# Designed miniproteins, single chains, part 52

Each design is a single chain, and the fold is of that chain. pLDDT is the mean over its residues in the fold that is shown.

## One batch from the design tools (miniprotein)

Design m1777
Fold by ESMFold2-Fast:
Structure m1777 (fold): chain A 96 residues (1-96)
Amino acid sequence: MEEEKKKRIETLQSMRDAARGFAADLRARAERSTNPEAKALYEQAIAEVERAIELFDKSIEAVKKGDFEKADKYVREASEELTRAAELAHQADQLE
């Protein structure tokens, strides 16, 4: 139980850190953008990534409580948010 919790938390922390890096990259792109439509799409993508980060934090708390089903649900929701963010970022990149 404890060893499985530790491994799951380490994986989730890695995913959260990757999402934070993605948010930072998107903020840099938004700052450099001169196209208002592209900038709005980057800002929407950032909001989706921030929501994914919150979901990873909720997943970590669920793992600590031994609720692996709830933890997996939060990971799926976070993955959906990150997919939407990537699609929005791609649309923004096409407008640059």
Scores: mean pLDDT 90

Design m1778
Fold by ESMFold2-Fast:
Structure m1778 (fold): chain A 120 residues (1-120)
Amino acid sequence: SVEEIFKKQIEILEKEIEELEKKLKEGKVTFEDIELLLRNLYILVEFIRDNKIENEELLKRAIELGVRGIDIVEKAFPKFSEEQKEKIIKLLKDILKTIEEIPQLQGSELEKKIKELIEK
């Protein structure tokens, strides 16, 4: 089912975020790590929009995972060049635009965290 595919996508992204959280503690997070993380988060949010995912439990898991991802971006952000920061902000704005098309994600902690990071 579509929900089974979505659950597998969440599980894969969760493992990737756990690995990035470890890299963050070691001071080893790269710009390429952040680009890949944001691209994967964008794919997850597009999947929610395109498949009209309404499962509250899976949406809550996706929001919590997204918040963890944005926390990694925020903590790594000060280390990047101005050009790299501009690319990250552009990706965040693209994700935010997609969230605005999903009623269930509007007003979520994920939307709030992305807006806060863009305003820096």
Scores: mean pLDDT 89

Design m1779
Fold by ESMFold2-Fast:
Structure m1779 (fold): chain A 96 residues (1-96)
Amino acid sequence: MKEAEELLKKGRILFVEGKLEEALELFKKALEILEKINKNSQKVAEAYLEIGDVYYAQGKIEKALEYYKKALELLKKINPDSPKAKEAEAKVKLLS
């Protein structure tokens, strides 16, 4: 868990710096670790949202939508009324 959280943190910094491919690599590594721990966790859904945001910033709309839908599906199973579920739903609607 701690390693994945540090990867997400570093990935967010790289994303803000415009280092989109490097951010994507770290978010995907974090996702792999988080899925190994618990595939149905809110942290996995957060990693999907981060990956979707990178693809959106790259103009890869279809890939962004894919990851936002994965996040939304998982967040709806966890807590459909959560702020993160509403965020994922808004992002899916924006790109659909």
Scores: mean pLDDT 87

Design m1780
Fold by ESMFold2-Fast:
Structure m1780 (fold): chain A 69 residues (1-69)
Amino acid sequence: APELTEEQLRELAERFGVSVETVRAVARELVARGLTAANLTDEELEELGKKYGVSPDFVKAVAEELDKK
């Protein structure tokens, strides 16, 4: 399964003002649900944003990083 590097986790956490653990949790849920930047809906972005207390923009950014090889 694709995983974010420690560097990617830290960069996303710093960019959005969230904890590294929050980035990791969102990334893990996206992978577990098979959600990618290409197939993630606005409704799913809002749902995940509310669940983790983060912006939909942050969820989208995590999905985009996971799509990088």
Scores: mean pLDDT 82

Design m1781
Fold by ESMFold2-Fast:
Structure m1781 (fold): chain A 97 residues (1-97)
Amino acid sequence: MKKRVEELLEKAKKYKQEGQEKLREFAKLAKDVLSEEEVERAMNASLEEQYSAAQTLAKKMTENREKLSIEAQNTALSAVIHLGKAHAYYLLAKKLE
């Protein structure tokens, strides 16, 4: 089981990294929606916290939809999906421990 857990944690880390990169891109496109401090908090979030980070981003995207370009909306959606996948792989790894 240890090898499968390690492979799932590596996938979780990869999706976390990709989601955080998309979150930084979104923050640059939507400076009025996410502060630098909120971006740093999300970047420092643990694998366990990635679902909460994805939910917070999805909520802010929905509340500020009228202020967001199509590019910003697509970038935010990509970030939410990747952060959600990171959390899903993390939970699967924990279940197999």
Scores: mean pLDDT 79

Design m1782
Fold by ESMFold2-Fast:
Structure m1782 (fold): chain A 60 residues (1-60)
Amino acid sequence: SMEKYEKIKKELEEMAKRLSQEVLDQIVDGELEALRTLDSEEAKETLKILEEVREELKKK
């Protein structure tokens, strides 16, 4: 959903201002791994959004 996308994007942007790219990547990778273990439709949607936001931030 657009609302979930916007929320995740803002949270990651705030973290990116305070953390190095290396630390941010480690945190995101850990969250993605956790989401993969949940095997729910909600988790799959969140995982897809988080991957999209991560790729968007890497372009900066």
Scores: mean pLDDT 78

Design m1783
Fold by ESMFold2-Fast:
Structure m1783 (fold): chain A 77 residues (1-77)
Amino acid sequence: MARTYVLVAKDLADVIRDALEYYLSRMGPEDRLVVIDANSTDGTREVLEEMAAKYPNLELIEAPDLEAAEELAEKLR
């Protein structure tokens, strides 16, 4: 059974890499990790783009703010 994990990120540059690696290490090859970036300004987006390029199961979506990111997360679950 394929699972979709959805995470919202906002200004998490110091922890986002470890958090994503934690989820990716528990996922099967058919599982998807969707990360919605709520317009981070601390380098979080750059880390997310790097991780998305490295892991084919990771999908990055951009949202203008946390409210929009949470609304998108609900639709994707």
Scores: mean pLDDT 79

Design m1784
Fold by ESMFold2-Fast:
Structure m1784 (fold): chain A 86 residues (1-86)
Amino acid sequence: SMKKMLVYYSLTADNIPRFGAAEVKEDGSVTIYTANGKKVTLKADSEEELIEKVREYLEKAGEKVLELKIMTEEEAKKKLEELAKK
């Protein structure tokens, strides 16, 4: 099966841009790090619900989410290269 990646692009509470990707596991979970270095694992029954949970968690941490999407590993690699040029 193709690996799925959650790609995020946000502004921290200090308006510093940050981006990254994390693997979406077969059990519907993803592990992300917040801008303040906290590790969290979030789980949902759908990709849409997982995106919502990640957005809510980052926004609660004071981040402004600019882009948040689940995509293939190949698409994620290309997206991260594009974000690195910003």
Scores: mean pLDDT 84

Design m1785
Fold by ESMFold2-Fast:
Parts: sequence; C-alpha cells; structure tokens
Structure m1785 (fold): chain A 86 residues (1-86)
Amino acid sequence: VPIEVREGPVTAEEVLAVMRRGGTEDREVAQRFAEDFLSSSSRSRRFPDGSVHQTVTFEYRDHTVTIDTHTFPDGSQTSRVRVEPR
C-alpha cells in the first residue's frame, strides 16, 4: 500500500507513526501522544466502479492530520497522509 506523508510538528509525526502500527482508529493512543488532540471525523464515498474513498481527519490545537484512503474494486489500496497547520 503506497503511503505519502508530509511532515508537520514533531507530535504529528509521532502520532502518524503510532497510527501506522496500531491503526487509524486508535483515538486513545493518538490522544496520549498529542495532548492537544481536539476531535476526529470520518467520511466515506463509494464510486460507480465499486471503488471506495475514505477520509479520516484528526484535529489538534496547532495542526490537522488528514488520511485519505482509496480502495479499488480488486481490494488494493492507496493511502495519502497530509499534515496542515491550523
């Protein structure tokens, strides 16, 4: 699975490393590494070709982490991670 990561504050990199090992849904682990964790949200959209695009957003006091996952009909996935200042 190809993953593209952009650097943010050190806390964001640590949270991203933990999420890669423990899964993107481990909110408690993310919060423990980033005391400034505020919220998380997810969105999912299915395309006519059977592919699925899922976006998970984690909001922190000074930055936002967005994970985009595209799952193709054959089960293959492409993930993109963005870290953006608030």
Scores: mean pLDDT 58

Design m1786
Fold by ESMFold2-Fast:
Structure m1786 (fold): chain A 79 residues (1-79)
Amino acid sequence: STIQRIVSMLQSAADVAKSLGKNDVADYLRQAAQQAAQAKSPEEAKLILVKAMNYASNNLSDEELDKIHQAMEDTAAQL
């Protein structure tokens, strides 16, 4: 489902952020994944994803954000 895909993408993004030492971003993305898992609709889950990625883009370098996007794409491709 779209919700499960978004949850998995956010979890993957959090793992990468943690590996980069960006603990605050990792914690935010993990919380966003938990919120997305409780979403009542795919539309709500997409809004959570957009908000989480906006937070990441404001707190990460372009290189770090590219690594997160790649991990999310790789995770989505496995689903």
Scores: mean pLDDT 89

Design m1787
Fold by ESMFold2-Fast:
Structure m1787 (fold): chain A 77 residues (1-77)
Amino acid sequence: GPPQTRTITSRIGDKWITARVTLHPDGTLEIEILETTMDDEELREFAREVANTVLNSRGLKRVTITLLSGEVIEKER
C-alpha cells in the first residue's frame, strides 16, 4: 500500500512535541519534528528513547527521526 502519514501532538510531562509521522510499507517509520517546547538536548534524548521503543513494535525494521536542528537519529533492527 502507499505510505501512511499523520501529524501528531504529544504531551511529555510539561513539554509538547508536534511531529509528522510516516509509516512506509517496507516497515520504515519516518518522524519529522515540526515544533516542540523541548530544547535541543532534551529533544535529542527523548528522540533516542522513542527510536528504541518504536523498533519493538510489530512490523517496524527502521526508524528515522529528524530533529529541529536538522540532526537525524536512525535506528534499525
Scores: mean pLDDT 84

Design m1788
Fold by ESMFold2-Fast:
Structure m1788 (fold): chain A 92 residues (1-92)
Amino acid sequence: GKEGGELALKGGLLAMKGGYESKNQEGLNSGIAGALSGIGAIFTGDPRSALSAGYAAYHGGKLALEKNPENEDAKKGYELGKEGYEAGLEAL
C-alpha cells in the first residue's frame, strides 16, 4: 500500500507536469487524481487505493505521451504510475 502510493504520488505529479507541458487537459487531470489518491494510499496503506492511484498516474502519463511522445515527465509519470499500479495488484 505505502510503496505503491509513493510511486503513484511521484508518477501523478510527473504526469500532471507532462500533461500541462503537452497541453493535454485529460492527462493533467488524471495526473492530479493519481497524485492526490497516492497521498491517500500512503496514509491508509490500502493496496486498492495504491492500485487506483497508480492507474490514474499511468493513464495521465500515457495520454500526455500520445500528445507529446518525447516529454520526459510524461514518460516517467507513465512508468512510475504503472509500477504503483502493479505494486497495488501484488499486495492484493
Scores: mean pLDDT 82

Design m1789
Fold by ESMFold2-Fast:
Structure m1789 (fold): chain A 76 residues (1-76)
Amino acid sequence: SALEEEFRRLMAKSTNPDLLAGARAYERGDYAAARLYAASAIAQDPTDRAAWLLLGLALERLGEHEEAARAYERAR
């Protein structure tokens, strides 16, 4: 996925421990945990595009497609 590749590129420069934990949860298929870690990272910095991309990716995997689309808009 182009969005997953974009997220991986942004993550290569991240030092946020919640984003790192969320990315690892997503890679393991734990999308519920990835969603919670992404939400925590957004609460810390709502301008972090990687956090909004992770939230969108996790929501798509959970079947919450409309909420995922809104998260992707925030990642612009």
Scores: mean pLDDT 87

Design m1790
Fold by ESMFold2-Fast:
Structure m1790 (fold): chain A 81 residues (1-81)
Amino acid sequence: MKLYELKNAIPQGIADLKARAEQAEKEGLTEVAELYKQAIDNINKALEARKAGNFEESKKYADKAVELIKQADKLEEEARK
């Protein structure tokens, strides 16, 4: 994937996760908010690893971020049911 294609997609994705974390905090879903914040942290670590040319480490952090988002989404759905 070309770097300029990621420049717009990644900031939007991070902004969406921040908005979901803020909404979860407003609704009292503290655990959901913390998982989204941890996902953002892992996305940032993946980006830094990629800038350093460490693509294996970047993939590891990206995979961790995806797992955290899935956990947050599941807890959010369960809390709304």
Scores: mean pLDDT 76

Design m1791
Fold by ESMFold2-Fast:
Structure m1791 (fold): chain A 112 residues (1-112)
Amino acid sequence: DKEKLIELIEKLIERIEEKIKELEEKIKELEEAIKNKASKEEIEELIKELKELVLELEIEIGMLLLVLGVMKVIGIELPEELKERIEKLLERAEEVLKRAKEVIEEAKKYLE
């Protein structure tokens, strides 16, 4: 059912948007902890939390790409507005994942 697949995609988009926001917030927390010379223990915990959020976002993106791949194989075409939303969402996800990896490396370097 095309409608159910579209509904599933919309739910995955919402989950990815939520995870992007959580990841952006955690990036700022880690950046502030480094600037404020927080304890090694605090920075290590924030690195762990940020890595977990990165993994969660990558999993949700993987699910979205899988559903999109299935739809393409069976010949179901998405509405153009939904395609545009997905493209912009994946760009934002790529940017935030890159920033997360960069701040994790900065934090690790700070701890050395």
Scores: mean pLDDT 88

Design m1792
Fold by ESMFold2-Fast:
Structure m1792 (fold): chain A 73 residues (1-73)
Amino acid sequence: SEAVRVLEEVERLEERFRKLPTLSDVSPEELEEARRLERELAELLEPYREELLKAKSEEEARRLIREIARRLG
């Protein structure tokens, strides 16, 4: 599914950035790519925005995003 693919790409970039000593080691091109993927994910999840707003933590939101992405596939 497209939503799962985009989510996995976002998570992969987040993991890569997390492993770098500082964010200044991330190129502007990589930051732009991450922003583009986050926008694509947000657009795919737009119909479920209210459901996502009910999440009480970032961890819950991430879990709901995965469930919704699976539903969209």
Scores: mean pLDDT 72

Design m1793
Fold by ESMFold2-Fast:
Structure m1793 (fold): chain A 87 residues (1-87)
Amino acid sequence: MLTPEEIEIIRKIAQAVAEKGLWKEVKEVDRDTLEFALAAVIYGDLSTPVAEFGAVLILKYIPDEKLAEASGISVEEIKRLREKFGL
């Protein structure tokens, strides 16, 4: 289970992905599915399967260095979040 601080961090990452167009790096799902999943992370409850799916897509398919540059979150913290999601 994610802490409240980890939830805030992943929402910040998801917002940066949406704002800077990094969702284009995710080629494994169609745009509509990705936009829906991103919206669930940013505006929804991270305990829901859809929001968890969105978080997993971001962390799995976008390079840590690009997520760090876009969000201002450290590469080390992004890697720690990957471990929390079983990635």
Scores: mean pLDDT 77

Design m1794
Fold by ESMFold2-Fast:
Structure m1794 (fold): chain A 87 residues (1-87)
Amino acid sequence: SSERERQAEELRRELDELEQRVGNGEPIPPQEVADRLVRIGREAVRLGDLETARRALDLARTLNQVVGSPALARAAEEIQALLREAE
C-alpha cells in the first residue's frame, strides 16, 4: 500500500478507538476529545479521506449534544470548515 493509504488506515483505527472509548463511558475530558477529533479531521482531509473526517465531525456533534462542551462545538465547526474547503 502507498504511504497515504497506510496513514489513512492509521487515522481510521485511531478514530475507531476513540469512538469505542467514548461509547464505553470512559471519563475522557471534552477538551482532550475535541483536540483529538480536530487532529484526526484535519489529517483525514489532508489525505483525502473525507469519510473519516465526516465521522470525526459526527462524533464531535453527537458528544456536544450530550455534554454541551464549547471545545466540542469549536471542534465541530473547525472540521466542518475543513470539509467545505475540500469540496
Scores: mean pLDDT 88

Design m1795
Fold by ESMFold2-Fast:
Structure m1795 (fold): chain A 59 residues (1-59)
Amino acid sequence: SKKLQLAIQQALSMTKIPGISEQQALDNLRTTAKMMGLSQAQIDELVKQFKELLKKEKE
């Protein structure tokens, strides 16, 4: 749980860095999650949470 939240927060922080695209942050999040040993279902959930938070920050 805490590691998943930290991974999402890191990806969100990456989107705030000039020159880093949302796709690059998302790709980094997927790679990090796989390295952490997350299942595909957990990675999919993590990506959904990231996209939801990112959309909220744009509003």
Scores: mean pLDDT 79

Design m1796
Fold by ESMFold2-Fast:
Structure m1796 (fold): chain A 71 residues (1-71)
Amino acid sequence: SDVEEYKKLVEELKKLAETLDPKTATLVLFRILALDSEIYLYQKSNPEDYDTVVKKAIEDLKSILEELKKR
């Protein structure tokens, strides 16, 4: 499911963040927190858009992961 893909990307980013400088690691963790908060909000308030929000979050995390792999 998309939710499992999202969780797997979060786990991969958290592991990668442990190998990065503290500033970059903090920004990555803050972005994950923001996406988690948005997903929870849509699950509660707009369940019809939940799948779309999760898919957009996956795209966002994939973009971050690719950007971090350059360093």
Scores: mean pLDDT 84

Design m1797
Fold by ESMFold2-Fast:
Structure m1797 (fold): chain A 97 residues (1-97)
Amino acid sequence: DLKAQADAILARAERRLAMLPEEKEFYKKNYPDKEVADEIVKLGEEHTRAHIEYARLLREVAEGNTEALPQAIEALRKAVETDKKLNELIKEYNEKR
């Protein structure tokens, strides 16, 4: 059920969005390189917002608005790209330690 999947993704993304201020403080406190910490926070926010947009558009498709499908695919693509960049940045930082 596409609508149930969209609602589940939205609920998960909104939960993560609520946690972003705490995650931001965690990275600011624990990462000595401010530029790296700022980029991690930025990518995390972009990833979360892209998932919210994907879920909203996917729900529109489920309700019969098929014109929203290309936008939903683009939002998912952005979410995947930001997750990849975030993981690569964290890995690179750990390897330089």
Scores: mean pLDDT 80

Design m1798
Fold by ESMFold2-Fast:
Structure m1798 (fold): chain A 120 residues (1-120)
Amino acid sequence: SDSVEKLNEELLKQARELDKAAGFARSVANDPSTSPGTRGLARATARALEDAGGSLRRTVAALRRDTERARVLAAESVGLLDAAATLADMTAGSVKDEEVRKRFLDTAKLARDAANLLRS
């Protein structure tokens, strides 16, 4: 149906945005000017975003083949996205640079918006 194809396109777009956010979090994790604690949180955030993006792609693949499997994968994706949002918020709270902090807050919002799309 047109609604399923639109949802698939939106989920794939969200997965691409999560990949970009994970790349940014990886850059913070690898920055020697960043505190060790913040680097640890940024690394955890990057991993959570990568896991959430992978889960969204699996949900999209299932939506075209198995609606019940897609439902289970969507619920698991919500949990991964909520975890990624929490880690992004924690990372933002540990960052002193205002632009970096804003990017992690934007990342947390992105993950929450993706989770809400799956709850709809």
Scores: mean pLDDT 89

Design m1799
Fold by ESMFold2-Fast:
Structure m1799 (fold): chain A 57 residues (1-57)
Amino acid sequence: MKEFQELIEELKKHADDREAVKEILKKYGLTDEQADEAIERGKGNPELTALAAFLLK
């Protein structure tokens, strides 16, 4: 899915900024709680964070 690839690339650009990553996830339709959960499940990996975000949506 195009959105998944775009999310991964955007997260890679901001991998060292948790607040920026959270705002990107919220822009893609996650709540504050879902964004925090996706970040925790991703463990600093942009691909895993994006996957967790799409599963929580």
Scores: mean pLDDT 78

Design m1800
Fold by ESMFold2-Fast:
Parts: C-alpha cells; structure tokens; sequence
Structure m1800 (fold): chain A 74 residues (1-74)
C-alpha cells in the first residue's frame, strides 16, 4: 500500500505542476485517484480495513494538493 500511495502523491504533484487550470487539475486528480484505488483493491482484495485506510489517506493527499493548486490557479 505505501508504494501505491507514494506513487499516487508523486502523480498528484506532477498534475499540479502541469495543469493550466483548477478544473484540469481536478479532472487529472480524479483519474489518478481512481487508478490508485484500483491498484489497492487488486493488491488487497476483500480487505475493508486496508481500503478504508487507503481512501482516507488518498482523500487527505487530494485535499492538500487541491488547496495548493487553487492558490496558484485561481
């Protein structure tokens, strides 16, 4: 899980740097989050505790990077 979340954060940071608008960042972040969640599900099938922890950590990372993007792109 940690490796998946580390890659997820790197991809969010790249999306924040390359996005031309907050809307573009949100679309890319949603795509990245969906892909990361699919990887967690595939790696830990049926483990609701791991899925819940991953969702909480991913939501926090998206929130932090979106707040930073909003300051730069609004």
Amino acid sequence: MEEILAEFERRLEEARRTAKSLEEFRKEADKIAKEALQRVVAAHPGDSEVLTAALERMAELVKRHEEEAAKLLE
Scores: mean pLDDT 79

Design m1801
Fold by ESMFold2-Fast:
Structure m1801 (fold): chain A 55 residues (1-55)
Amino acid sequence: SAEEKYIAERKAFLEKQISLRNLTEEQQQMLRKTMDYQINILLKHQRNNPEIVIE
């Protein structure tokens, strides 16, 4: 689905950022939690506004 593709792309981008910065495990965990929070907000927005396409 478009949602699954979007989530996968965002997570791949985050993991690349983590790899490039050699972040601590604690910093990595914080970034992943922040990403999950942002994805949840975007998915909630998409469900409430189905006319707005997130591909």
Scores: mean pLDDT 74

Design m1802
Fold by ESMFold2-Fast:
Structure m1802 (fold): chain A 80 residues (1-80)
Amino acid sequence: DEVLKKARELAEEAQRVAEEVAALSEEGKRRALEATGSVAQAYAPRVEAAADDPEALAEALLETAEAQLEAAREVKREAE
């Protein structure tokens, strides 16, 4: 469950970064939602393919969370 725990922590951090950007401007909010949404859409087929394998699902969720966090951080860097 360590992988799932890390995935949850990274997803929470990604949401926190996105909320910080959203608090700065409506444009920042739109960009953060678009960037994190695009990552979720890109990883959705992989998550769906792993749905019957708990270990593969945990890894897919971890990689999705890592990518969403990086996307949120990129939007924050651009907003600075």
Scores: mean pLDDT 80

Design m1803
Fold by ESMFold2-Fast:
Order: sequence, then structure tokens, then C-alpha cells
Structure m1803 (fold): chain A 61 residues (1-61)
Amino acid sequence: MNLKLLEEILKATKDESQKESIKEEIEKMKNGEKPSEGEELERVLLDAKEMIINNKDYEEN
């Protein structure tokens, strides 16, 4: 996953805990550090996808 994709996910995510996880990955990439282990990154992705789906229903109201 690249920095720009994470920034877009962060923008779409409204859950504060998910934002914190995504911000941490963004900071690592901004510093030129290796991304977190695949499992940690995959959890962030799965959580972000769930939040985007839930937020869609909220925004539709």
C-alpha cells in the first residue's frame, strides 16, 4: 500500500481509533521506514474498509 492510498483511507475513515492506526502507517511511510508487518497493515486495511461501508450508510441519511 502506498502513502496516497493510506491518506485517502484516512480521509474516508471517521472512527478515531482507525484514524490513529492509519496515521501511524502514514508517518512510517513519510519517514521512509519499512511498512509495518503485513498482518498489521492488513488489519488496518480491513478496519478501514468496514468503516467506509458503515460511513456510507451514515452519510446517506
Scores: mean pLDDT 63

Design m1804
Fold by ESMFold2-Fast:
Structure m1804 (fold): chain A 83 residues (1-83)
Amino acid sequence: LEPLSEEEVEEAAKHVAEMIGRLTPEQRERFVALLRAELEALVGHNPEVDALVDRLRAAAAAGDTEAVEAEVKRLLELLNKAL
């Protein structure tokens, strides 16, 4: 699989952060929980992924769109290296 470019990662992170921002707090919690389960299925247990998902959950719960974007970008960069 070809890795995503830096520009593609940045655009994807912005798009995901905007989508998460449109969800209710309850939907954001469910989305992050589902994302964690899917990531565990894809890359196995990975402490770096777990830490990033925990930070993403906290940012999403706070409604901090900029922090959500930054954590999503970090997660996509980590997945890009793992795939």
Scores: mean pLDDT 78

Design m1805
Fold by ESMFold2-Fast:
Structure m1805 (fold): chain A 68 residues (1-68)
Amino acid sequence: NAQIESALHKFLLDQLSSTGNLPTFEEALQHLQELGYDITPELQAELQEVFEKDVDFLQKTPLYQQFN
């Protein structure tokens, strides 16, 4: 689900840019549900893997490091 993964990535980047912090997975799931995505347990497991990869990537960027 490329659209959902893109929405997740955008949320992480927007939160980092606005607050200097990355959101929790629970906060990310709530945001996706507020956008109208139906998050099944199976999709949640897939999104957790995407979330962990995106968080690891973003933590290594200068954008994250300037606030931390």
Scores: mean pLDDT 81

Design m1806
Fold by ESMFold2-Fast:
Structure m1806 (fold): chain A 107 residues (1-107)
Amino acid sequence: ELSKEEKEEFLKKVEELLDLQIEIAKEKFSPEAVEVFEKYKKRLIEELKKAIEENLSDEEIIERIEKLTEETIKEIEEVIKDPIEAESFIEGLKGLTEEIIEELKKM
């Protein structure tokens, strides 16, 4: 189990990773897709802050991350009209989620 301080450092790393990925997405995806990604970042950071304040376990934090990713995948399928772009974005988001979870595990 991570300490509260380690969870706060994890939050900072997640914010940095998401900021980098949004910059990459701006070059690769439509403005509509980038907007979905920016909403995902905002929601994820809010959920992680809440989880840290509530002193949730590492497993509970992972479950919240996975849940939000699943909800965002559904939003992508509804909002992004190009099925090739939607598939690419979903694959990228799944990879990013795995990277975020591995970052938590490395701490």
Scores: mean pLDDT 84

Design m1807
Fold by ESMFold2-Fast:
Structure m1807 (fold): chain A 82 residues (1-82)
Amino acid sequence: MSKEEELLRLTISYATELANRLVEVRRQHPEKWEELAAQVIEETKKRLEDELVARGYSPEEAKEAADIAVKFGTALAEAELL
């Protein structure tokens, strides 16, 4: 697997996991979902950044991928909750 393919696969994987967790939080904890969603987003972003840096990506590349994963994960969750 190329570094480019690995980066894309990890970004998609984390975005999908984030989307599923955000949907779960919204359905199970409607009274405090905003606080829990913010926590899940930050945890997902940190986990992806740490994993990418551990795999040899630069901190800048890791941060950019995490930002993309959060953007797509949140969009997927909102689409599911419509």
Scores: mean pLDDT 83

Design m1808
Fold by ESMFold2-Fast:
Structure m1808 (fold): chain A 108 residues (1-108)
Amino acid sequence: EEKVSPEVAEEIRKKLEELQPDIDEALKTMRDLAEKYGSKYFKELIERAEEEWKKIEENVDYLSTVAQELYELATIFEEAARITGSKKLADVAKKLRELANEVRELQK
């Protein structure tokens, strides 16, 4: 897999830094909601979201990987939003999909 230029990697890193507060709030919201929804499946969604965000941060040099991981994280937050009815989780999922699309366009 081809590594991007350091300049492109830095652009992606800055976009991830801008999104970090939204991710932190979304994960906190999911943990708070886990007490109400109580399912093993919902707790597994939290663990998967945390792991996917970590992978995204580690793979900024690989646009295809980062874009795919951003889509996967968006899908996790969309599922959590569907279970809980949380608009905040739905809004974060939308931001993740928008960033994934931006990263995908950088491959061209």
Scores: mean pLDDT 84

Design m1809
Fold by ESMFold2-Fast:
Structure m1809 (fold): chain A 67 residues (1-67)
Amino acid sequence: MTVAQAEAELRARTGKIVTEAIINGDFEMAFKVGQEAVDLAKRLRAGEITPQQALDQMAAIEKEARA
């Protein structure tokens, strides 16, 4: 998986969670998930984490958002 592919996947998954949170009136969750996704994207672009690590972290964010 390329960095560009991982960034696209992060963006798609983040958008889904943020949209669901907004629909549910949970603006704190929407903001939090957005900030965490921006941090992951920055770390991925900097080479600090691998594409797989970024997607694993995103899966953890999704799990917490749905708990």
Scores: mean pLDDT 82

Design m1810
Fold by ESMFold2-Fast:
Structure m1810 (fold): chain A 81 residues (1-81)
Amino acid sequence: MSEEEAREVAARYVERWEELREEALRLAKEMGLSEEQLKAVEEAMERVREIARRVAEGELSLEEALAELERLAEEIAPILE
């Protein structure tokens, strides 16, 4: 993926944020997540949105964004158990 393609994908993610948030929360509820886990998912998604915004604006490289997403996944995984 080129850096330009990554920026376009990130911009689309930000544009579709409301749809993606609703879908993720729907799936999380179907999986039987608690209210505390749902809140953690919402907070994680907001952090992903901020990472995507920074990529779209050219403030963050694709490599840096992937590193931040990996770190976020490591933080959230224990909460979703």
Scores: mean pLDDT 76

Design m1811
Fold by ESMFold2-Fast:
Structure m1811 (fold): chain A 61 residues (1-61)
Amino acid sequence: MSEAERLAELEAEARTLSPEELERVLASIQKAKDAFAGKSPAYVAYLERVEAILRRILAEK
């Protein structure tokens, strides 16, 4: 599966979540970013793309 396909699937799933569930997922992403800070720049960049998608969906609710 390509990254674009993975992000599209994630966006579709995120749209089914409540605002409270999205906020919890965003908190988990921040924890993961902190845990991988300086260890995997590629993974942190991926998490930032995921965070941007989730924040956009949360703003639409």
Scores: mean pLDDT 81

